# Designs tried in a protein design run: designed miniproteins, single chains. Part 45

Each design is a single chain, and the fold is of that chain. pLDDT is the mean over its residues in the fold that is shown.

## One batch from the design tools (miniprotein)

Design m1538
Fold by ESMFold2-Fast:
Structure m1538 (fold): chain A 80 residues (1-80)
Amino acid sequence: MSEEERRRREEFLKRLEEIRKEERKRLEEKKELFEGMVESARKMGELTTALSEGDREKARELGEEGSKLSNEYEEKFKKK
């Protein structure tokens, strides 16, 4: 009967809503990670250039910014 079908759909939809909430959160986290990876790649390029030029001061600044960014992303996306 449609009443039993409705009950099954209700249980299924409730599970789907929980899954959708988790999936949306994960997609948002992945987008932030991707943006962070692009920024990290740019900073790594600059850091490599500074190191090859012997500019250790610039390399340290870029390294510190990279470490800070990496730590921020790790904290945001790490499950505890």
Scores: mean pLDDT 73

Design m1539
Fold by ESMFold2-Fast:
Structure m1539 (fold): chain A 112 residues (1-112)
Amino acid sequence: DDVPTLEEIARHYIEKAREYLEKGEELKESDREKAIDYYLVALAHAALAALFGNEKLREEAKRLAEEAKRGLEELEPSPEKRKQAEILMRGVYEDDPEGIAEAVRILLEHYS
């Protein structure tokens, strides 16, 4: 195929969600603020993976999102960061348009 499939796009987002989850885990003892940001970036990638993925990839995205949420909660984030995580989790589980928009916004800010 000359164009990537939705499943290939979803797999790319799964790999990025895993990468940023690992970065968050590595930094949580040394740089709490950066770890929180990486967990939110992992959640954003998981939300987009769930949006484009088949059932199997959506279940993987949900697992990665739950792991990122647990890591983030252990760091006791601000109410604002906690609300961002809740919005992103709705994007993962419900294809919520606000959750998807928040995921896109976080990724655009991260890669800027």
Scores: mean pLDDT 87

Design m1540
Fold by ESMFold2-Fast:
Structure m1540 (fold): chain A 85 residues (1-85)
Amino acid sequence: SAKEEAFLKKVEEIYNSLSPEVQKAVKEEFEAVKENLSEENVIALADKLLDVGAVNEAIKVLEAALEVFPDSKELKEKLAFLTPG
């Protein structure tokens, strides 16, 4: 779908903006999202970005993912925790 294509382009832009060290750390989760776009794979990528301190990039991934998965309670809850107000 157009929303899925827009999301994947956004995630690739985010990945390309990361330092080489962070790119290496999240490469597996990034490739998984590209191969199979699912809530599970998006959450795994966001969690790995958070683990390595890429908080703003994790927020951007979660915000973009809500356009594809608008009813995802887990994505909404993670985003609310990171952006409380």
Scores: mean pLDDT 86

Design m1541
Fold by ESMFold2-Fast:
Structure m1541 (fold): chain A 91 residues (1-91)
Amino acid sequence: MSLTFEPLGPDNSIRFTVTRQPELQGVSLPAIKPNEAVKTMVSTYSDGTTVTLNFPNMIVESGAIEEWQSAVLTGVDSPASTVDIKLVPSP
């Protein structure tokens, strides 16, 4: 298994790619508060395997990001699965 992390520009989107079978079933994000560091993201695979990503230096600012959105992959076939997570800023 290999994981890569890639920011998707200034729109608060984060992409990670998993190069493993079986495909990723879902992503769980922790609850966040303003000015708190985002610590972990948990991904679950169809075989019950769990992968944890750590973001020790990522912080969410008050008034910049209002919500987290969980992303669900729609069955990207092997050898890679991607998930994009959009953090929605305040209008």
Scores: mean pLDDT 43

Design m1542
Fold by ESMFold2-Fast:
Structure m1542 (fold): chain A 100 residues (1-100)
Amino acid sequence: SAIEEIEKLIEKIGELLKKMLASTDEKEIGEIAKEIFLLLNEIYRIAEENKIPKEEFIEKLEKIKKLIEEAIKASTNPYVKEQLQKLLDEVEKKIEEIKK
């Protein structure tokens, strides 16, 4: 189902966030951030193409938001925090757009 596909992509985002927190290489951190951004866009496309109910889509995005917020709190690396903040801002913007 489309919901199961979205859940698998959220799990992959969680794995990538753990990888980013373990990295000391800014190039690798940037590449991981880009991969997370592409996965977010894939989730958005699946939700829109499959007409996922608005409230359920928001719930999935808020779950992603929580994962990113926890990763920001866990990080001591300013570059990781910067990349994660950009992803957080993107997710928050999408939630606001859907709530309209």
Scores: mean pLDDT 90

Design m1543
Fold by ESMFold2-Fast:
Structure m1543 (fold): chain A 62 residues (1-62)
Amino acid sequence: MSEEGKEKLRELILERKLTRDSVISREEAVELAKKAGASDEVIEEIAKKEEITVGELLDIVL
């Protein structure tokens, strides 16, 4: 993922007042990853989970 995409993801998380321990739905995690410009392979890994923490999302994407 590009540095610009990483920064955008961090901004979206901060704007929504989420923390690394926040649990989000698969749908929200996929939306955040797509907005950050994540690859289809990364999105597929996220989509395998029913729910994910913001920390897990960051670890997959970054």
Scores: mean pLDDT 78

Design m1544
Fold by ESMFold2-Fast:
Structure m1544 (fold): chain A 65 residues (1-65)
Amino acid sequence: MEEALKKAMAYAEELKAEGLVKSVESKGNMVTVTLTKSTPDAQAEARRKLQEKGMETGVGVQVVD
């Protein structure tokens, strides 16, 4: 779980560097990601990428905007 959490957080930080994510938090084994206020298409793409990463790692990912 901890290694999977690190991978999910690293990916969320990568999206933050791309300007798609405003902030990343972890609570236990869950990652909470706050999206940057942008276009609906950009937010939908960020949500899709984060959910796919959550499924890949088995980590719970909560997306907030």
Scores: mean pLDDT 77

Design m1545
Fold by ESMFold2-Fast:
Structure m1545 (fold): chain A 92 residues (1-92)
Amino acid sequence: MATATVEAVLPGTVEQVKNAFRYALDKVAREAIAQAESLEAVATPISDDEVRLKVTVTAPTQEQADKAAESVRKALDEAIRLVREGKVPPPP
């Protein structure tokens, strides 16, 4: 088992960031979930309008963990875009 971690500071509230990331992960990083054994996301508020999101990916090999982490980074970029554009989906 190998792990890779990606961190980003996203604008918005913890709930906005969680909803945006969940949507973005499904939309642009579905393959990352398929390659990973597990994916853990921890959201920590930094200020009223900023949240640090730390995502840890576990996979059978380091190469798979790194590739999944790259996809997660793309999902984080999409989540930032969704929050900035006011397009954060509500929780189901």
Scores: mean pLDDT 78

Design m1546
Fold by ESMFold2-Fast:
Structure m1546 (fold): chain A 104 residues (1-104)
Amino acid sequence: SMRDRALEQLRRNVQDVISLLNDALKALKEGNIKLARGKVALAGASLSSQRLYLSLMFPDDPHFQQIAELIDRAIELLKEAFETADEKKVQEAIALANEILDLI
């Protein structure tokens, strides 16, 4: 179904976000703040695009509404991580991304 394809696409995109955020975390530990911010920005852009897609295609789906809430929380953490270069905010965003995967 279209819904099953959307869930599979979302799963792959969230896995890519987790990979980007793990790269960001590694960059922060190595003192490469510029690279870390770049990875955080790419992850945030990916989540924002997914959030918009879900709101347009599945506005009344309660399962996607729950996922969208977690995406919105992850985006806010990534905005904070971009501004502060805070490893803890990146780790909290990874935890939310894994929570999204558990719902898919």
Scores: mean pLDDT 91

Design m1547
Fold by ESMFold2-Fast:
Structure m1547 (fold): chain A 65 residues (1-65)
Amino acid sequence: DVARQAAAEILAVGLAYEVGMEKVIVEGDKITFVGKFESEERIRRAEEAARELEALGMKTELVLE
């Protein structure tokens, strides 16, 4: 669903900015957040963002650099 995927991309960009992610990669139905997770709080917020995207039918991945 193109509309659902577009909504997920917009949400992913907004959540990445809020959580302080360095990069967001979208590959079809998969969204990857890339960043430095220096605290449990930052990791937790990224996991919450991933859960919201999964509710839209997206697959999520967190990558620590």
Scores: mean pLDDT 69

Design m1548
Fold by ESMFold2-Fast:
Structure m1548 (fold): chain A 73 residues (1-73)
Amino acid sequence: MKELERIIREVLREAGLSDEDIEYAIERMRQLLKSDTLSSRQAAQLAVTLALLRAGKSDEDIEAALRRLEERL
């Protein structure tokens, strides 16, 4: 789990998100994992997407960030 959190923080920082928005993504991932309905990969992808949407990023920026996430998973 610590490695997954590190990867998410790196991807979102590269996407230009604030520390506040990055921590929002980490909290969302932790909540998604508690539901036990999603894999760690799916939870990370959804948390990253939600954080980027909250920050007002474009679909293109979201797609680019998800590609970077996949490369590091």
Scores: mean pLDDT 81

Design m1549
Fold by ESMFold2-Fast:
Structure m1549 (fold): chain A 71 residues (1-71)
Amino acid sequence: MMLTEEQKKRIIERVNELPLSEETKEKVIKAIKEAKTTDELEKALLRLYLEGLPAEIANRIGRILREVAAE
């Protein structure tokens, strides 16, 4: 499924509420902006998880993505 600019903005707003360092938020927001599809964003989030993003945070972002993509 393609990600619309409106969906990306909603995901970014919710990510900004998460207890993340500014550096980590910037990396996540960049991944969201660069992703064209939900699959690309899910793969980018998996990569961030492997690079040290906490599992709880990665799961929360994945949930946000699924909720926004369902709209």
Scores: mean pLDDT 80

Design m1550
Fold by ESMFold2-Fast:
Structure m1550 (fold): chain A 81 residues (1-81)
Amino acid sequence: MMSREEWYEEERRLLEEVERHYLERYAKASPEEQLKLREILGEFLAEVRALHEELEAGMPNDEYLARLRELVERTKKRIEE
């Protein structure tokens, strides 16, 4: 079972992973690709907000992290492709 400190650290690490991939890809992107990347980031942030709302509504912390990991991996793939 993950501690509260470990939980916050894991969430931060997952969010930083998306930020890193986004910034690296954006710097190399054409103007058209940059528009698409901004849309992908916007969708990611909206889904993170929805996950936070579910967490406040009683979603278990471990379920939140599992869903966030899935979202991060999906978002990274969209950024790279």
Scores: mean pLDDT 84

Design m1551
Fold by ESMFold2-Fast:
Structure m1551 (fold): chain A 110 residues (1-110)
Amino acid sequence: GKAEEAIRKAIEYVEKKYKEEKNPLVRLALRYVLHRLLAQLYRLEGKELEAEIHEGIADIILGVLNMINPELAKVVEEKAEQVIEYALRGDTEGALKTIDELYEKALELS
């Protein structure tokens, strides 16, 4: 459906930014977003165990980010939630724009 397509496009977009990025904190922030999106994709596919694994990985990453840079962790969590909200309603453009906002803010705070 539109939600699944939007999540897949968001995943591809985050993976592209992750591959190009050299800053380790920004990479960690992008990895958090990636695992949150993968969890939602697996949940839409009825793969609850895989979804729980990716949520667990995201929680660990967020904990590490919060220990290193609490302001970055807060922004990344808030923006990742917005990406998911846009993607779940099939708004691919909103999701990708929010990923750009998250990425720019992560660069500013790292």
Scores: mean pLDDT 92

Design m1552
Fold by ESMFold2-Fast:
Structure m1552 (fold): chain A 59 residues (1-59)
Amino acid sequence: SDEAKKLIIDRLIDDIRNAPNLTEAQKEELLKKLEELSKEDILYAGAEIYKEIVEIERS
């Protein structure tokens, strides 16, 4: 499952970096948040990251 965890994290990193409406500062903040949250719960980390991207894109 470590391989699956890496794939999920890599995809989340790509989604953050390629998010069209995020500033560089917002991307750096989300990447740091992903690193911290992924230490506890990768699925929760993914859900929180996507929620924040959607909220920023709706603003």
Scores: mean pLDDT 79

Design m1553
Fold by ESMFold2-Fast:
Structure m1553 (fold): chain A 68 residues (1-68)
Amino acid sequence: MNSKEEVLESILKMVEEEAKRNNIPEEELKKIKEEVKKVFDSHDDVEEMGKEALRVVLTRLDELKKKR
């Protein structure tokens, strides 16, 4: 198992749970997942990928919760 894949799966699982708790639409959830995957695909350092992905996710979820 690759630590990179484990970190990605953990972040995606957290995003899905938070989205369900806050009734985020499926279309918006897909966009957040795509952004997370792009972050992971664009970086080589797993720790930086995880931190940057979490920042993007938290920002997007906060914006969507307030807008909705």
Scores: mean pLDDT 75

Design m1554
Fold by ESMFold2-Fast:
Structure m1554 (fold): chain A 102 residues (1-102)
Amino acid sequence: SEGNKIRAEILKARGEGYLEGARDGLATPPEQREQLIAEAKQKIEEGYKLVREGRKANDPEKIIEGSRKIGYGEGLLLAAQGRVDESIRKAKEYIEEGEKLA
C-alpha cells in the first residue's frame, strides 16, 4: 500500500502541474508564445531528468517533483497551442487516477 500512496502522489503532482501550466500559459501574452514554448520544453526535460534520477536513487520525493514539472511544462505547451481544455482534461484524469490509488 505504500507503493500505491507514492504512485498516487506522483499522479496527483502530474495533474496539478497540468492545471498550473494551463493557468500560467493562458495568462501569458500572445507575443511571448515562442518564449513560453521554449520554457515548456525546458521544464519537461528537467522533469524527466528528475524522474530518472529519483528512480535511480529510489527517491520518491524527487520523482514526485519531476512529475509535477513534466505536467507544468506540458500544460504550458498545450496552452501555447490553444489547447487549454486538453490540459484541464489531462489534469482531471491524473488526479482521479491518483485518488483511486490513495
Scores: mean pLDDT 89

Design m1555
Fold by ESMFold2-Fast:
Structure m1555 (fold): chain A 88 residues (1-88)
Amino acid sequence: SSLAEHVRAVAEALRTEPTLAEAARRVAEWLLERREARARAAGADQEAIDAEVARARALIPAIAAEVEANAAEVEAALPALEAALAAF
């Protein structure tokens, strides 16, 4: 299922990337690539897809910075997330 694929991608990023911010960037780019592929498969207008992808990609640095700014809260939540991810 798509949910299992998302969970697996997050688990892989957390294991392979050296920081939470880098893991967040990797997951965000992966999600964006999947959204773009699905929109194309659904027959969405390419100009609209390109505009939305550019807009979304521009938000990734801010998302990564927010994860870093809240690292203590994110790290405190990781054991529960890791336990949930271990089920996939």
Scores: mean pLDDT 76

Design m1556
Fold by ESMFold2-Fast:
Structure m1556 (fold): chain A 61 residues (1-61)
Amino acid sequence: MAKLSSRQASGAAALKLGGGSDERIRALLAKGGATEEQIDAVLAAKTAEEVGAILREMADA
């Protein structure tokens, strides 16, 4: 329920870093079982490093 798959994490990172919409990123992460706090953290991240760190944490949980 709370574990994001590596594929979903990679997809979310690609969308965020590629300029995808916040709505699409939110929907993808929510479908993967991410919490609202985790989704907001990904959306607030500005660097590839921050996005990658948050998504890895979610996938490793």
Scores: mean pLDDT 73

Design m1557
Fold by ESMFold2-Fast:
Structure m1557 (fold): chain A 66 residues (1-66)
Amino acid sequence: MEEAVERVIQGLKDMSKEEAKEVLKELPGFTDEEAERISEELQKGIVTDKVREAARALAQKAIEES
Protein backbone atom coordinates (compact mmCIF):
# COMPACT_ATOMS: atom_id res chain seq x y z
CA MET A 1 0.00 0.00 0.00
CA GLU A 2 2.69 2.56 0.92
CA GLU A 3 4.48 2.00 -2.42
CA ALA A 4 1.17 2.62 -4.24
CA VAL A 5 0.58 5.75 -2.12
CA GLU A 6 4.02 7.17 -3.03
CA ARG A 7 3.34 6.40 -6.72
CA VAL A 8 0.00 8.26 -6.55
CA ILE A 9 1.66 11.25 -4.85
CA GLN A 10 4.27 11.39 -7.63
CA GLY A 11 1.53 11.18 -10.28
CA LEU A 12 -0.40 14.03 -8.66
CA LYS A 13 2.78 16.15 -8.47
CA ASP A 14 3.33 15.59 -12.22
CA MET A 15 -0.18 16.90 -12.97
CA SER A 16 -1.17 20.54 -13.21
CA LYS A 17 -2.90 22.04 -10.17
CA GLU A 18 -6.22 21.98 -12.05
CA GLU A 19 -5.83 18.32 -13.07
CA ALA A 20 -4.90 17.22 -9.54
CA LYS A 21 -7.87 19.16 -8.11
CA GLU A 22 -10.31 17.44 -10.51
CA VAL A 23 -8.92 13.99 -9.60
CA LEU A 24 -9.22 14.77 -5.87
CA LYS A 25 -12.79 16.09 -6.25
CA GLU A 26 -13.84 12.63 -7.53
CA LEU A 27 -12.97 11.07 -4.15
CA PRO A 28 -15.92 10.43 -1.82
CA GLY A 29 -15.64 12.42 1.41
CA PHE A 30 -13.36 15.12 -0.02
CA THR A 31 -14.79 18.62 -0.42
CA ASP A 32 -13.90 21.10 -3.18
CA GLU A 33 -12.06 23.16 -0.55
CA GLU A 34 -10.00 20.14 0.58
CA ALA A 35 -9.20 19.25 -3.05
CA GLU A 36 -7.99 22.81 -3.71
CA ARG A 37 -5.83 22.88 -0.54
CA ILE A 38 -4.26 19.48 -1.30
CA SER A 39 -3.56 20.48 -4.92
CA GLU A 40 -1.85 23.68 -3.71
CA GLU A 41 0.27 21.69 -1.22
CA LEU A 42 1.31 19.29 -4.00
CA GLN A 43 2.32 22.20 -6.26
CA LYS A 44 4.56 23.51 -3.44
CA GLY A 45 6.06 20.04 -2.91
CA ILE A 46 4.52 19.78 0.57
CA VAL A 47 3.30 16.32 1.59
CA THR A 48 0.92 16.65 4.54
CA ASP A 49 -1.16 13.96 6.28
CA LYS A 50 -4.11 15.13 4.16
CA VAL A 51 -2.09 14.62 0.95
CA ARG A 52 -1.19 11.08 2.08
CA GLU A 53 -4.83 10.38 3.06
CA ALA A 54 -6.06 11.46 -0.40
CA ALA A 55 -3.31 9.46 -2.15
CA ARG A 56 -4.23 6.37 -0.11
CA ALA A 57 -7.90 6.78 -1.08
CA LEU A 58 -6.93 7.06 -4.77
CA ALA A 59 -4.64 4.02 -4.53
CA GLN A 60 -7.39 1.99 -2.81
CA LYS A 61 -9.93 3.03 -5.48
CA ALA A 62 -7.52 1.98 -8.25
CA ILE A 63 -7.03 -1.45 -6.63
CA GLU A 64 -10.80 -1.96 -6.24
CA GLU A 65 -11.41 -0.99 -9.90
CA SER A 66 -8.77 -3.44 -11.13
Scores: mean pLDDT 76

Design m1558
Fold by ESMFold2-Fast:
Structure m1558 (fold): chain A 65 residues (1-65)
Amino acid sequence: MVTHPPVARTPLHLALEEAGLDGSKKRLELRVDTGDLTPEQLLQRLIEAGMDPDEAEVRLTARPG
């Protein structure tokens, strides 16, 4: 289904987009959007997917402005 407006970018989604991360990491953000993963599970999955743990924590807690 198509929706308007475009999906809101969470801090995690923005971090993935800025890092230029590909489809495997986009799958993690989709799970967040659907509520399948908790923030702790997301952090673990990002680390397993190759994101720096310090960067992942900062991005998850940072509020873009």
Scores: mean pLDDT 52

Design m1559
Fold by ESMFold2-Fast:
Structure m1559 (fold): chain A 94 residues (1-94)
Amino acid sequence: MEAVREELKAKGKPLTEKMQEAYKNKDRKELAEILAEQIDLHIKLFRAAGADQKIIDLLQKIRDILLKNRASDEALEESDKLLKEIADLIEQEL
């Protein structure tokens, strides 16, 4: 778990910078791929932490929505709502 957290920290900053650049360039395909990579890292972290399968399923759903819709505004809005649901679940378990 600690090693997974360190990997997330190390990869998180570069991915955030790439995400900001893709957003500025309106490159929806690149934005979707970067967001999917960030979600994959979070899935890895939550699995290592023994998180509820419901959280993993929600993260996978967000990933699929973002990739399939190339991070469209509607896909980003739906993903944000699901991310807030995940955050609330995590906060209740901590």
Scores: mean pLDDT 74

Design m1560
Fold by ESMFold2-Fast:
Structure m1560 (fold): chain A 95 residues (1-95)
Amino acid sequence: MKKSEEALRLLQHAIGYYTAGLLFESMGDLDLAKQSYEDAVEEAKRAVRLAEESGDLELAARIAEKAAELAEELGYHEVAEELRKRAEELRKKAE
């Protein structure tokens, strides 16, 4: 249970980095925007791994789906596809 809560916290942190990146981009700080987006994707990947380690496969699948959406919006198409496939596998295992 505690690891599941930590996984959700990491996903929220990823969303925070995404929001910060959008703000930096709007201000013309492209280097800071890129760094924030990279941090967002890495935190989202960590959230998926921690959720899987928690044994809550339904939660892990949902986090992977949200992580894939985030990666897709940021243009990390290969990462998004990998995370979408992982989410589908996790949903199958949760059955």
Scores: mean pLDDT 85

Design m1561
Fold by ESMFold2-Fast:
Structure m1561 (fold): chain A 102 residues (1-102)
Amino acid sequence: SSQAFSQAKQLVQQLMDQESSLLPEVPESSRKATLELVLSLTESVSQLRARVDTLFKMRRMAAEVSASLGDPLGERELEALRKLEPIVTQTLQQLDVLAANS
């Protein structure tokens, strides 16, 4: 439903806001652009859930690769993503509940 999708978007925005506090070196404009792109590619809560899950898995892999190459920003992003992991997991679980009730 439209209401469930609106709630899902709010949950994803809250997740991005929490990331901002853990990794302030990444510009807010970059986070906003990523959020807008994810939201523009989704028409349902289930699609949004899948996109968010894929995004964070890809970002973790990219950060791990960058850190392995000695990039200090990659190391900081990987540490931030590790701290954010329980919040991402909780957000995905909340999105799954919204999808089941949509």
Scores: mean pLDDT 78

Design m1562
Fold by ESMFold2-Fast:
Structure m1562 (fold): chain A 85 residues (1-85)
Amino acid sequence: SSLREEGIRLLQKGAELLQQGDYEGAAQLASRAYDLFSSVDPNSPLAGYALLLLGEAYKKLGDEEKAKEAYEKALEIFKKAREQA
């Protein structure tokens, strides 16, 4: 779907920003990617990957609580995705 394709592009750009040290930009793009993926399927592995990127960005920003919340949410999504397989 076009939403999935847009989400993947945001996820790729977010990962690039993370590598470049733009942690705030990475978090913004990861959040947008998560919103797009979760609007299609909240248990999609792509939504989980977006939350992993968001967690890493928050960790780099020093926001340990937001990083933890993102990681825990990603883990829950991956567990549910496995139950559907």
Scores: mean pLDDT 88

Design m1563
Fold by ESMFold2-Fast:
Structure m1563 (fold): chain A 82 residues (1-82)
Amino acid sequence: SEVLKKIEKTLKEIVSEEIAEFAIKALRDLANGKKSQLEILKEARKVLSDEEVELLSFLLQLYNLVRDGALSVEELIEALKK
């Protein structure tokens, strides 16, 4: 997905490659109905710091708004940079 590639590029500018790849896999699993937001956050808490979990939680919220048509991809990217 071109959307996920844009998000991954932005994440790699603000977090490590490993965290960015974890987040992108999480968004893909959420989009495909493979995992719920709650399941993703439970897994994240086992391997990520509290700050990284909060960033992922924020990203999941923004991504759900994009999926619902309430937010553009460009607005999501700008929110991550702030």
Scores: mean pLDDT 85

Design m1564
Fold by ESMFold2-Fast:
Structure m1564 (fold): chain A 81 residues (1-81)
Amino acid sequence: SARDRLLERLSELHARAFELHLRALADPTVPQEVVDRIAALAHEVSQVARDLEEGRISVAEAERRLRELERELKRLEQEVA
């Protein structure tokens, strides 16, 4: 289903954010503000997944939030790498 595909994409995005968080923590040149933003992003991805699973948001709204979170993660990846 569209919901199940979105949950898979959210899970993949969460894993990607978690890996970035570990890389940022290992790099002393990365500002704490950036580390905190990555952690907040990972938490937001988890919340979108739970909201979708519990039916609190539509598939269309989850897709919109996923796209916004993917764009923010790309920006953060550029700040760390």
Scores: mean pLDDT 88

Design m1565
Fold by ESMFold2-Fast:
Structure m1565 (fold): chain A 97 residues (1-97)
Amino acid sequence: MLDELLIDMAERHEKLGKKYFEQKNYEKAANHFDLAADLYTMALGEDHPKVARSLVNLAKSYQKLGNFEKSKIYAQRALESAKKGGDTELAKEAEQL
């Protein structure tokens, strides 16, 4: 029940993050992807593919903002999460960041 609510909230933040990213509002996109990653982590655990995907999107948002230090940190976390979760395509995407 509670985990289902956390997942629903995370999915809503992921959709908003994607919308703001498309609008080139990378600061709002980063904020929403950060919230999505945290909510997915609480519901599903750190190594879940949904967490890794949110971290990839967060890293991309920071890259667009020119914050390469944060982009690298979140890309490395996404790579670790994706590898542990067995998502080889997402791991490859994170490695290219």
Scores: mean pLDDT 88

Design m1566
Fold by ESMFold2-Fast:
Structure m1566 (fold): chain A 87 residues (1-87)
Amino acid sequence: MELPESASLSERQQLAREILTEKAEKLEEEMKSLSPEEQKKLKLEFLEEAIRLAEEAGMPDSYIELLRGLKEALEKGVNELDQIEKV
């Protein structure tokens, strides 16, 4: 179990950040061989999972809103990605 129910809020938040960092690094490697359309799909899937994990880990609403904003920007074709690196 990646987010244990018996863990403290701060421990769950730390685990969520570590999981998201590892997933982001793996995503970057996978994207190197993909088309722009496939890259966009993977980034959207990552952001959806990141939002879900952040909500489950009890991250602040401001953090969840940031992730949702990144997802909406990507869906609307705004492909500048400086913000995604900061998840």
Scores: mean pLDDT 72

Design m1567
Fold by ESMFold2-Fast:
Order: C-alpha cells, then structure tokens, then sequence
Structure m1567 (fold): chain A 86 residues (1-86)
C-alpha cells in the first residue's frame, strides 16, 4: 500500500480537500526520510511483536518489505488524524 495512493483515493472519495492532501504529502515526505523510515520500521516491528504476544498468535514475523509498508501506513494514519482534527 502506497501512502500517496491512499491519499489519492480519499481525495477522489471527497473525504479530504486538495489542501489537506498537499499538507499530508508534505508531512509524509518529511517522515519518509531514510533515517525516520528506519526508526518507524523498528518501532512498528516492536509493536507488531507485542501485539502478536498479547493475542497469543504463533505467526512468523512479516518480511522487511511488509514491515516497511505497515510502518508507512501507521505514519499516514497519524498524519490523517492530525489533519482531521484541524
């Protein structure tokens, strides 16, 4: 899942303005810097392991690509929540 594609679909569905989409993309670009992406992946990995433990799931951890996708999706969700509140 590409964050840009999610934002495009929300815009097409009329759930966000063009200005909100541009702001979200700018924030995502800042957060998508390699150093921040690596930190987000590590935080998401720890979160996923803790959640799996709480749910009693004997599942193999996702690939690094899947962890990266999940980390970016989580960052996008936080950005959208901030924009929705303002």
Amino acid sequence: MDAERVLEKLYEAGKMSEEEKKEALKRLEELSKPERVEEAIEEYRKFAEEEAKKLGLDVEMPSEEALRTGALARLLEEILKEIEKK
Scores: mean pLDDT 67

Design m1568
Fold by ESMFold2-Fast:
Structure m1568 (fold): chain A 56 residues (1-56)
Amino acid sequence: MEELKEEAIKHRVENPNKPLPDELAERIKQELTHDEVVSLLKEIRKRLAQKEAEKA
């Protein structure tokens, strides 16, 4: 669970303009609840905002 979330966050941070790979997206859909997916998306957004702040 935690590993899956971290992998998704890492991928999105490294590829901000790209969707998650189909394999990873399918795994998330299968293993995470809707609430967990929403939480994951918020975490990804927060991480991307932090990366942008570090550039400033």
Scores: mean pLDDT 74

Design m1569
Fold by ESMFold2-Fast:
Structure m1569 (fold): chain A 118 residues (1-118)
Amino acid sequence: SLSAATQQAIADLQASLKELAQLLEEAVRRVGELATPEQAEALRNTAESAVGSGQAMIAALQDGSQIDLARQLKDGFEALGGAAVALAGRVDPEMARRLEAAVKRTVALASQAISLAS
């Protein structure tokens, strides 16, 4: 079973990922309003992949035996998050800054959860 500290770190990570998912939905909507449907679809696909990688990372951490998988999924999440920031930044630099801050926060919380689970 996971320690209370590890469970809390995973809960904080889950909350951060949920907030990022909501912000990504707002970013997709804004890109759809300000840019092309093709650009909005590219951001949506990247956002869905980023959130999916984050959810898979949380599942690996909750399992407690898949720490190396959690590290790989964190790296994938960070890369996809960076891609979403870049796509949003072409259309709305202010939204991109908000996304970058949320991605960095989620990555920091993921690193903390992985460290505690290791």
Scores: mean pLDDT 91

Design m1570
Fold by ESMFold2-Fast:
Structure m1570 (fold): chain A 101 residues (1-101)
Amino acid sequence: SNEERLRELFERMTEAAIAGDEERLAELADEAKPVVEELTEKDTRGASEEAIEIYKEILKKAGLEEEIESAVKAMKEAKLSPIVQLLLAEAMKRVLEALLK
């Protein structure tokens, strides 16, 4: 499915980001773009509460607590599909946790 394909791409992007492989990350991001677009065309409900909570945790761990309100507003206005926002939030959390060893 498109969700499974995007999950695998985000896992590979997470690995590339942790390794500092900017070229590989860019290639994977370009491959992910059409999948994100297809999923967004099917469902534009925006970020779920689960995705929003993950983003809040990421911002708190990064020391950006003052930016939480504006970031949550931006996520709700982004018009991305709920599954895209959830997978992106999960990937970002994995990158942050790996960098904050």
Scores: mean pLDDT 78

Design m1571
Fold by ESMFold2-Fast:
Structure m1571 (fold): chain A 100 residues (1-100)
Amino acid sequence: SAQSLQEQILQLLGEISALLKKAGVELSDEIHELHNELLQAISNRAPASEILALAQRLLEELERQIEKAGLSKELRDQVKRLLAEFERLVRELAALLEAE
């Protein structure tokens, strides 16, 4: 369901944030703002199209910050794996909306 995918997206975001924090990477204010907007949209049962748009923007900002972060290869590979799973969930949410 769309709700299940949204919950999985939030869980992965939490895992990405925790891993980056352990690696000494501080998330930008823009990423924190997008995360808060996504949490509010999901809690308020906003249209799934709005939730998808926020999740896509958040993914793009996370990818940009990771590219600039200068992580070790091992940590970068771990984060990229989580980002790939995040991207997969976003694509599944998009496909579910197209099936309406």
Scores: mean pLDDT 80

